# Designed miniproteins, single chains, continued (5): the designs that were tried, part 63

Each design is a single chain, and the fold is of that chain. pLDDT is the mean over its residues in the fold that is shown.

## One batch from the design tools (miniprotein)

Design m18317
Fold by ESMFold2-Fast:
Structure m18317 (fold): chain A 63 residues (1-63)
Amino acid sequence: SADDLYNKGAILFAQGKLDEAKAEFEKALALDPDYAAAWAGLGQVLEAQGKTAEAAEYFAKAA
C-alpha cells in the first residue's frame, strides 16, 4: 500500500539514506498522488540535499 511505502521511506530518511527514501516516497505517490505525507517526505529529502526552493514546492503540494 501507499502507507507501507511511505513508512519505509520515512525509516530510510531517518537513517540518512536519502536516495532510497526518495525512491520509496515516489512509489507511494505513484499509488496515491494525493498522499500529502509522501509529498512532505520528498520535500524533506530535497531540503536535506540543499535544494531549498524545490523543497518548498513539494511542501506546498502537501498542504
Scores: mean pLDDT 85

Design m18318
Fold by ESMFold2-Fast:
Structure m18318 (fold): chain A 70 residues (1-70)
Amino acid sequence: SLEEIIRLLSEAGKAISAGDLETAIAYLEKALELSTNPELKEYLKKAIEAARAGDKEKAIEYLKQAASAL
């Protein structure tokens, strides 16, 4: 559901801010599985890539763009 995606993005954002990128990636991957919006999926993929690279600033920026695509 849309509400579940919003919850997952919120939890991912908290995890990124705490420096817990492994937990953030897990939430973002779950949000990607539930997403059917192509624009949202692209930003979620970019956020996951940034988090895997350890780039917290880019991960947060792409997460904000994903939230804006909702």
Scores: mean pLDDT 88

Design m18319
Fold by ESMFold2-Fast:
Structure m18319 (fold): chain A 69 residues (1-69)
Amino acid sequence: SELEELAKKYLEKLDQAGKALNEGKREEAAKYFEEALKLAEEIGKLLGKEVDESARPAVEKMLELILEE
């Protein structure tokens, strides 16, 4: 199903972000996290719900920490 495909891609993007972090590629890791966020938004829309705003600040803070030296 479309939901299962989106969920799988979401997890794959998080895995790619982790690998990029391990390689010291912070910019690529941030890009993968951004892509994961967009997939989470699509999953939320498909379920007839909006992405939980309480979770967004935590993910955005993680991106800030990755990009901040």
Scores: mean pLDDT 72

Design m18320
Fold by ESMFold2-Fast:
Structure m18320 (fold): chain A 104 residues (1-104)
Amino acid sequence: MMTPEELLERAKAAVEAGDVEAFRSIIAQFVVQYPDDEEGWKEIEELLSKLTPEEQEYVLRTLITIARARKDKRVLQRVIEMAEKFGLDEVVERAREALAQLDA
């Protein structure tokens, strides 16, 4: 199993290479394995800030899908917070809808 540091190093390399697909896959693995790593979430937010709005939306929508499947309300809350900071109103709405469905 890769450590959080190894996953984040690979995520940085993917962003530097412009490989959004690799970045998305690595962040999906990080969220599944280390959802409560506060330092890791800060680095993910910084890396996401270097992407275009369309790329940010693509990655965050993947995290919504994973969080829904795992019933992980904390990951959905983190997605809402990041999407609000980046001005991604549609992602905020989708994440809030997913969170509401888990409360029902």
Scores: mean pLDDT 86

Design m18321
Fold by ESMFold2-Fast:
Structure m18321 (fold): chain A 67 residues (1-67)
Amino acid sequence: GEEKRKKILELIGKILDILGDIEEIERKLADPSLSEEEKEELKKKLEELKKELEKLKEELKKLEEEG
């Protein structure tokens, strides 16, 4: 029981951290003063973070489905 709870909380923590990183990048991308190079680098990082987020969500769902 306790170990499963700890794993769920660790995954939630990682998900929240990635969501925070995504929000920060989206805020930076809203800045009209950014160069095209900076925008492309931020877009690439955003795509990588979104992929990681989906993996963590799948892991969390699997743990929740185990009862």
Scores: mean pLDDT 83

Design m18322
Fold by ESMFold2-Fast:
Structure m18322 (fold): chain A 62 residues (1-62)
Amino acid sequence: MEEDLKKGEEYLKQGEKHLAAGNYREAATSYRKAGLYFQRAGEWDKAVEASEKARQARALAA
């Protein structure tokens, strides 16, 4: 649905903001949510990209 795609993009931007601020845990959570919404929207390529960003942010938080 269009709402899910928009939410995915909003969470992706929130993840970028948290990443820039050094809030890696929050960035990972936001990217993970973005991936979930992209998956619900049927945007599999964007979902994979968001999941990879979440994994990288999670590694930085560890």
Scores: mean pLDDT 84

Design m18323
Fold by ESMFold2-Fast:
Structure m18323 (fold): chain A 60 residues (1-60)
Amino acid sequence: MKGLYRATAPVAATGPDELAFRAGELLEVLEEVDEEYVLARSLATGREGLVPKSYLERVE
């Protein structure tokens, strides 16, 4: 699942390892953590954290 993705909805971070983002924000997926989460970097902020896969749409 590595590559560039767009957030489909806004998310507030609820845990210390989670990434907060806005709808439409571009996220680079660095690594799959498990079946539900990826490690991603926000291109807008440079921050890294856990992102639910269900909020991501692939960008080519």
Scores: mean pLDDT 78

Design m18324
Fold by ESMFold2-Fast:
Structure m18324 (fold): chain A 55 residues (1-55)
Amino acid sequence: MEEEKIKKLAEEEIKRVRELLAQSTDPVVQGMAERDLKELEENPEEAAKAYEARK
């Protein structure tokens, strides 16, 4: 997969998780989303795969 495509998909998944954090009032969901965000930011390829898996 091309790096440019991976970066775009990773940015979309990160944006989606950030929006979930902003809308969520559940501290458990917020904690899970924060952990997911850290992993997605550290591993763009994993973020791209997560985005593709949700489509």
Scores: mean pLDDT 75

Design m18325
Fold by ESMFold2-Fast:
Structure m18325 (fold): chain A 63 residues (1-63)
Amino acid sequence: GLVERGEELLRRMAAGIARRLEEATGLPATYTVERVGEDRFRGTVRAGDREVVLEGDGRLLGK
């Protein structure tokens, strides 16, 4: 459904940011995507001392 599409899109965005952080830091990046509300997801990307947080509504992202 739209929520699952939104989660997939957020995960793809987090993966792209992880790649950019690896390029910028020279360190391995990790990312997680978690459900923080009924239709809301949070992605967290870390590489060394760098952190990027993404949030989005799964229904809006899944459009």
Scores: mean pLDDT 79

Design m18326
Fold by ESMFold2-Fast:
Structure m18326 (fold): chain A 86 residues (1-86)
Amino acid sequence: SEEERRLQLEIDILEAFATMIEYLVKLAKEKKADPETLESIRKAVENLRARLQELRPHATPEQQARIDELMARLDKIEKEIDELLK
C-alpha cells in the first residue's frame, strides 16, 4: 500500500539517522567532545526513539522487526554516551 511505502521510507530515513549518530558518537569519543555535545547527541537519540515508537503500531510485522533492531541500536548508542559522560 501507499501507507506501507511511506512507513518504509521513514524507517529507511531513521536508519540513516541512527548510522549518522553512531558515527558522531565515535567522533565524540575520539575527539573528547564536551558534555554539551554529548547531551545534544543524546537528545537526537531520544527523538529517534520517540518517532520509532510512534511508527511501530502502524507498521507491518517485518517493519516492526526493523524498528526493534533500530531501537536496540539506539540503546547501544545511549550506553556509549552514558559512559562518555562519566
Scores: mean pLDDT 88

Design m18327
Fold by ESMFold2-Fast:
Structure m18327 (fold): chain A 80 residues (1-80)
Amino acid sequence: SMIEQYKAFLESIKKTLEANPNIDRDELSMILDNMSTIFKSNGYDDIAKMLDTAKDYVKNGDIDSAIKTLDTTIDKLNSM
């Protein structure tokens, strides 16, 4: 399903952020923005908002807050 696919992808992104704090933030922000748009277009507005929040943290270099936001997003997807 879309939810299972993107959940696995978000888990991979989180692991990458934890291992590589000096990642390409512009590229990752684009990926998160794209996922937010997809979730929004499918009626998952809450998930889209969480992804937008994670994107903003990544853009601002607040990697710890981005990781926490991704954890919360993954937890919400697990409860759906």
Scores: mean pLDDT 85

Design m18328
Fold by ESMFold2-Fast:
Structure m18328 (fold): chain A 80 residues (1-80)
Amino acid sequence: SQEESIELLEKVIKLLEAAAKHYRSLGDYELAAAYEEAAEKVRELKKEVEEDPSMTLEEVIERLEEIALELEKRVAEIRA
């Protein structure tokens, strides 16, 4: 459901924001920025879900997986 998708996205946003805050507190500004960028992308996806009632939970999960993969790649580049 749309409510279920929105609840999931809100939880993901909070997790990413918490991670960004944690890394910033450690002085890892590049990692903090990577997590902040991921959080912004999830907020954009949440707005799309709110505006498009045809978007399925499956499609939302696929979009989250894409954001997660991009974040993973960015974290790997920072740590290289």
Scores: mean pLDDT 89

Design m18329
Fold by ESMFold2-Fast:
Structure m18329 (fold): chain A 81 residues (1-81)
Amino acid sequence: MEKQRLAEDVKKTLEFSYQKALEKLTDPRARERVKELYQKALEEIDKIMKDPNLTLEEAKKRIDEIVDRFNAEIQRIIAES
């Protein structure tokens, strides 16, 4: 199912970004903040995937917004560290 494939691909992309952020961060508090953001992003994606009223296109748009927000917050944490 295309919607399930979208979620799986996005989760892999988020995991890659998460791992790259951890490579740049040595501070345990910053690493924990990044982990919390990663977990929140995964939860929001799962919520979108469980919504039967969302079209594939609407799901893609919402997921893109989650990914963009996650990447922006990760970059902010790295810059502050």
Scores: mean pLDDT 83

Design m18331
Fold by ESMFold2-Fast:
Structure m18331 (fold): chain A 62 residues (1-62)
Amino acid sequence: SAEKEAIKQKVIDGAVKLSESLSPEVALALARKELESDPRLTPEEIEEVLKEAEKAIREKLA
């Protein structure tokens, strides 16, 4: 649980940082690949993390 939470947060933080130098679409695509490469994450968890990353990027750009 704690390890999964750390992975999720790392991906969200990474996506926000990448969106500053790349497009939000590219940042989210890279986040999706990283999450999908982790066999411990369920499709539901991947969707949740990507929604959080998208929200964080939108709030940063607003």
Scores: mean pLDDT 81

Design m18332
Fold by ESMFold2-Fast:
Structure m18332 (fold): chain A 72 residues (1-72)
Amino acid sequence: MSKEEFELEVEAALYVMQASVLLSKKNPTKEDYKKAAEFYEKAADLYEQLGRTDVSEEFRKKAEELKKKAES
């Protein structure tokens, strides 16, 4: 893995962790779901750049579900 690839993977992992923190709240708000979806989309973009298409698609699907929860 190149230094550039490693940096992208770390950044993607940090976005996933930020989303997880929001979703782990006892009472996540609509804004928490919206922000978590945005973090998953950012992670998906980075995984796509890494050629991790399956992982990228999984996070895009998770983001879609969270957006639906935010729309409630």
Scores: mean pLDDT 84

Design m18333
Fold by ESMFold2-Fast:
Structure m18333 (fold): chain A 56 residues (1-56)
Amino acid sequence: KPSEEVKKVADEILKKFGTNATIEEIREYAKKKGLSDKEIREAVFYYVEKINKLKS
C-alpha cells in the first residue's frame, strides 16, 4: 500500500488538476514534493484508482 505522503500528494494532484491530470503532470508535481521514482509510480496508480472509483 502507498505511504501517507504518496496518498497526500495524489490527493493534492486531484485537487489541483481534477480528474484530467496527465501522467507527466503527476510525475512533475510528485517530484517537486520530493517523492522517489518508486513513490511517483505509486502516486500515479493511486490517482488512477481514485478517478476510476469516482467515475463508477
Scores: mean pLDDT 80

Design m18334
Fold by ESMFold2-Fast:
Structure m18334 (fold): chain A 61 residues (1-61)
Amino acid sequence: MEEAEKLFKKAIEYAKKGDYEKANKLASEAVKILVKEGKKELAEEKREEFIEEAIKIKEEK
């Protein structure tokens, strides 16, 4: 798996476990990797997907 994709997947896992600090850190790292690779549009899409998913997970509790 691409490193950035792996980090987003782990970020969602940590968000589901209630560890939002680690989730945000992993998502930020993934965004940074995609931006450095010149995939800024994909980075924005993945960042928004993560934020939406994390908010929904948090609101469920």
Scores: mean pLDDT 77

Design m18335
Fold by ESMFold2-Fast:
Structure m18335 (fold): chain A 69 residues (1-69)
Amino acid sequence: MAEAEKYYKLGLEYLKNKDYEKAIEYFQKAIELDPDYAQAWYNLSMAYHELKEIEKSNEYYAKGEKILA
């Protein structure tokens, strides 16, 4: 849990600086450690949206919504 949160926070810092590629990298690392991290899926979707990758954005948004218990 703590490690996934660290990567998620790094992703947020890159997102704030508009470094969407680095943000994606760190959000993916957070998801690798905690696939149920809905916030990481939503921010991954947002970063892809900013890169005009609309198909990927929609896919990752749907993943966040369908976080399976």
Scores: mean pLDDT 82

Design m18336
Fold by ESMFold2-Fast:
Structure m18336 (fold): chain A 81 residues (1-81)
Amino acid sequence: SVEELKKEIEELIEKALNELNERDKSLAQEFEKKVNELKESYEKRTKGASEQDKIELAKELKINIKSLYNNALMELARKEK
C-alpha cells in the first residue's frame, strides 16, 4: 500500500540522517537536500495520478533514496580512508 511505502520511506530517511549527522554533517545536509528534491518531484508527479501509478512512484522514490544513502556511505568510506 502507499501508506506502508510512505512509512518505510520515512524510516529509511530517519535512519540515514541519524547515521550521516553523527559522522559528517556536510554529507547529511547534502543528502537531506537531495531527498527533499526527490519528495517534491514525487508530489508533483502524483497530482492526478492513479492509485497504481502512486504505488509505482513511491517504489521509485524509495529506490532513489536508497541509492542516495548508498552514495553518501561510499563517500564517507572514501573520506575515512
Scores: mean pLDDT 85

Design m18340
Fold by ESMFold2-Fast:
Structure m18340 (fold): chain A 59 residues (1-59)
Amino acid sequence: GLSEEEARRAGEAAARAAEALGYPATEKSIQAAMDKARELGSKATAADLLQAAMDAAGG
């Protein structure tokens, strides 16, 4: 599993990547990516976290 710090860093990175694609980096998108990172742990891919951030920002 990921630590809280690792999940936060992964979430921030995913939200930043989504922002580069035109999806605003919000607390909601960061939280969604962090939740996905914790759910999948070390098996989480950058694509999984990016999708979670984009879905949260676009919904």
Scores: mean pLDDT 80

Design m18341
Fold by ESMFold2-Fast:
Structure m18341 (fold): chain A 66 residues (1-66)
Amino acid sequence: MAAVREELAAFEAAARARYAALAPDSPEAQALHATLGAIQREAAKESDDEAAMRTVAELLRRLEAA
């Protein structure tokens, strides 16, 4: 099932919402933009891969820290 893809999509939505709340030129916005790019790359891979789930957890941790 595409549960990992759904999780990635939800995480992307959360990251985009956070990015939109920041000033476009801020360092935090730049960091979040890079994170969104990483999410897109992982979403393009096999969404049911266990590695993708691990990546989602890592990206969530980074988003929380950023």
Scores: mean pLDDT 64

Design m18342
Fold by ESMFold2-Fast:
Structure m18342 (fold): chain A 60 residues (1-60)
Amino acid sequence: MEFPRYKAIKDYEATNPGQLTIKKGDILREVDRVDEKLVAAENLKTGKFGLVPKSVLEQI
């Protein structure tokens, strides 16, 4: 993939519209970079898209 993949290291609940709820162990594909704190990602398990804090992700 051109963009990095991430694994969720903890559950994350969306707090704002446009954010993505994820569960620990979910694999995400970065589709765009928003800023240093957030990535726009696809959850490969659910097919859903949204913004996720980089602090709850580990690059794989």
Scores: mean pLDDT 78

Design m18343
Fold by ESMFold2-Fast:
Structure m18343 (fold): chain A 90 residues (1-90)
Amino acid sequence: SAREGAIRRLEELLKELEEKVKNKDFEGAIKILREAAELLRESGLDTQAKLVEASAEGAEISVKAGNEDAAKHYIRNGLLVIRHAIEQLR
């Protein structure tokens, strides 16, 4: 089903996001957050999509400012929203 497909793709994105964070690839993590936000929007989770997009924007601003701790904080917040959204779709 479309919902089962969305859950699997979000779980794949979540795993990739966790790997990017582990490797301190913040630019890669931001790209994954934006992909997840679009998939959440397509899945009817517009509020969660907006929260993940806000996390991606905050992380991008933090990276450009050289603030890695702030970037990690925003990426972690987006990751938690994605985890919660997966449970909401189940």
Scores: mean pLDDT 88

Design m18344
Fold by ESMFold2-Fast:
Structure m18344 (fold): chain A 58 residues (1-58)
Amino acid sequence: MPPAPPPLPEEVAAVVREVAEKLREIGDAIQAGIDEGKAQGLSPEEAFRLGLERAAEK
């Protein structure tokens, strides 16, 4: 059985979870923009820029 990592305080664990959820939300918006750019035949660089613009609107 591998050793368990040291337990985090509940407050710290809650903050980490909230930050992870927000990062996932931003990442999802970026991915949606990238997917749209790829569908339009944009380069990966231009598609990524479109994704960042999408994320910035939120």
Scores: mean pLDDT 75

Design m18345
Fold by ESMFold2-Fast:
Structure m18345 (fold): chain A 65 residues (1-65)
Amino acid sequence: SAEEEYKKGLEAYKRGDYETAAKHFQKAIAMDPDNAEALRNLGRVYSKLGENEKALEYFQKAAAL
């Protein structure tokens, strides 16, 4: 479920596994594209990975909801 993927993303993020967190948040968004929290958290993940343009894109998507 989208909720399960989102939870797995949060757990990965909390332990610093940003690549794993990104995969789970992307799966959550694929199931529920209007999940503002998943979009914001994917933005945070890309910021941690140094991918600032991608981070901005996902923050803007969340803000547009």
Scores: mean pLDDT 86

Design m18346
Fold by ESMFold2-Fast:
Structure m18346 (fold): chain A 55 residues (1-55, ends at bonding distance)
Amino acid sequence: STALGARLIRKDTGASEETIREIERAVREGDEERLAALAKELGISAQDARTALSL
């Protein structure tokens, strides 16, 4: 579930609620470029973010 994935990203990275919403949007829209940039800022892989949000 998206809610569980968002919680994990917040817990692991300390990301702001705004940043988490941007990651959710990037995953939902298939915006790979935006997802990669956000994941890099948080120190996680784009694949990890995608996997978390698909829970």
Scores: mean pLDDT 75

Design m18347
Fold by ESMFold2-Fast:
Parts: structure tokens; sequence; C-alpha cells
Structure m18347 (fold): chain A 58 residues (1-58)
């Protein structure tokens, strides 16, 4: 079963495999929505956002 802990790991893998910038920008928006709808997922979702934002700064 998929768990909230898998979200940062899936995002990290996508970044390492060269996911397009558009896909990563959409993922940031999706993660913001997850935090809004499911506050219990805030910590893993924020961790995933941090990974994307660090990559996009390059």
Amino acid sequence: PFTAEDIPEAIKKAVEEGAPKEVLEQALKDLDEVIKLYPEYKEPAEKAKEIIEEYLKK
C-alpha cells in the first residue's frame, strides 16, 4: 500500500531521473493541495516540496 512516507521518495526519484520542469511545478501545486485537504500529510508533503524547490533553483 502507498503511504505518505513514499511521497518524498517518489519525488526524489523523479527529480534524479530528470523529470521535466513542468511536471515538477505541477507536483508543487498538487502537494499544496494535499497539505490543505490532509493536514496529517503535511510533513511528508513539505519534505517533497523542499526537494523539488532545491532542484528548481539549479
Scores: mean pLDDT 76

Design m18348
Fold by ESMFold2-Fast:
Structure m18348 (fold): chain A 59 residues (1-59)
Amino acid sequence: MSELGVAIREAVEAFKAGDEKKALEILDSVLPGEEAERILAQIRAGFAAGAERRALAAA
């Protein structure tokens, strides 16, 4: 498995735990800062979309 794949999984877990700073640090250890921020933004968007679908299902 690629180092990037492992880092993304670890960052997702950190973000899910509410530690966005740690998620960014994990990504920044394997990616340049601008790419790390892009991946973190994608993770955030995914969780936001999931929360919106859950809210719609609960309505």
Scores: mean pLDDT 74

Design m18349
Fold by ESMFold2-Fast:
Structure m18349 (fold): chain A 68 residues (1-68)
Amino acid sequence: SMAQKLREEALELERRALAAFLAGDLATAARYFIQASKLYEEAGDLESAQRLRDAAARLAPEAYAAAS
């Protein structure tokens, strides 16, 4: 289904966000979390979308504001 594909893409973006975070690139990590949150929102998974927006805001507030 489309929702399954969106969640699969969101999970891949979450993995990229974690890789960026481990590399110390907080702004890139936050941008990937925001991209993943939008895909979860499209899939109807509003709880996962909000969780990732909250994570991005905490991790890099300036990058979050610019991308949101």
Scores: mean pLDDT 86

Design m18350
Fold by ESMFold2-Fast:
Structure m18350 (fold): chain A 69 residues (1-69)
Amino acid sequence: MVAEVAERVARAARELGLDQVAEALRRAGAAGDAAGVASGAYWVARQLEAAGRLEEAEELRRAARELGF
């Protein structure tokens, strides 16, 4: 679950050109760091909202909630 959520968030970050954030999320997911992945998901969701991608932002917030955050 944590790695799957990390991959989803990293993909969204990559689409926004945030390659360093995507790499950090991939590493957090591999380490099983649910709190780090959830924190990243909320941050990337804010960037998606700023870009007008509201539906995708809500998907990432939902994924973070699935990790218990």
Scores: mean pLDDT 84

Design m18351
Fold by ESMFold2-Fast:
Formats: C-alpha cells, structure tokens, sequence
Structure m18351 (fold): chain A 55 residues (1-55)
C-alpha cells in the first residue's frame, strides 16, 4: 500500500505538469499494487478520457 501511494502521488504530480500519458501509467501502477485505491481508479479513468475520448 505504501508503494501504491507513492505511485499515486507520482501520478498526481505528473498530471499537474500536463504529462497525462505518464500520469495514467503511474495511476495504473498504483492500482496494480493496491486495487482498492479508489482515488487512483478515478484519476486513471479521468486521465484516460482526456487522452482517448470515447464518442
């Protein structure tokens, strides 16, 4: 869970920098480490929608 939080925090920092593809990878890593980290799942979904908008 500590490693998951580090990955999540890295994603937040990358997203703030506009580095959305890298942020998505960091959030996905957080979810691999801790599937219960709801905040990472929501962030991954939001960033994914910005990168790959669905019609």
Amino acid sequence: SEEALKAYNAGVELEAQGRLEEALKAYERALVLDPSLVEAAEKARAVSQKLYPSQ
Scores: mean pLDDT 83

Design m18352
Fold by ESMFold2-Fast:
Structure m18352 (fold): chain A 57 residues (1-57)
Amino acid sequence: MKSLFEKLQEINDYFKEKFKKDPEGLLKRMEESLKNIPKEYQEDAKKHIERLKEKAK
């Protein structure tokens, strides 16, 4: 019964709550994940982290 749209909304809301509570800690964990991500995805992940940092400013 959970549509893709509903699941995406749930994930987005959860992520927002987590980011709101501790944006710095979340960003730090994401930065650490970069080392475990294959090189081809590292660039994309880095851009994502930059976007989050921009919002946190």
Scores: mean pLDDT 67

Design m18353
Fold by ESMFold2-Fast:
Structure m18353 (fold): chain A 55 residues (1-55)
Amino acid sequence: MEKLLKILLGLAKSMLEEGYSEKDVLAVIRDSLRDLGFSEEEIEKFLEEIKKELE
């Protein structure tokens, strides 16, 4: 979990630097986690951690 969160944070920060909005970044991460087979509860936990780190 922690390793994946670090990868997702790196992706999020990279996308923000490229000019994507936070909303678009979070949508991409949500869709990617669903494709990887995570539950909605796990997806929301990852998104909360990412939002906290980006603020």
Scores: mean pLDDT 80

Design m18354
Fold by ESMFold2-Fast:
Structure m18354 (fold): chain A 81 residues (1-81)
Amino acid sequence: MSEAQRAEVKALAMEGARAFQEGDYEKAIEYYEKALALTPEEDHLARGGLHFMLAQAYEKLGDKERAAKYRALADEHFAAA
């Protein structure tokens, strides 16, 4: 991806982390999903990290099924990286 896209992904991921730390898990999910949409499918390390953060946010919201799904996706991406 372009340098500008990499900077945007990083900024969105940081905003998501801030929202997560503030307990706003729904807002964290929004930022992580936006970052994921800008991340190439082949960037397994970045996609794995974002899927891991989505899993943690869904876990905090009590959405156990979606949390498990995203955790599995994160593990698959890390194995492919």
Scores: mean pLDDT 84

Design m18355
Fold by ESMFold2-Fast:
Structure m18355 (fold): chain A 97 residues (1-97)
Amino acid sequence: LSEEMRREADAAMVLIGIGVLITVIPNVKKEDYEELAKDVQRVAERAVRLVREGLPREEGEALVEALRELAEKAKEAGFDEAAKIAEEAVEELERLL
């Protein structure tokens, strides 16, 4: 695979990961807030890295929208740290795009 195709495939996997986090948030126990924050940090860091490495704008914008939805869902569920991590990643991505 070309480096571009690998980055697009990696972006798709990050989008899937964000989608999974969005779907499981309502079932995350309050005691697992640190694990959720870690999982959000991992997808956020990967998204930023991909855009920094030259992921196309369209794929980068999809990551921004997914992270915005993740932040909203985390905030609604009371996971403020996870929401903040996702929000900060959105701000960084918007600066890079």
Scores: mean pLDDT 85

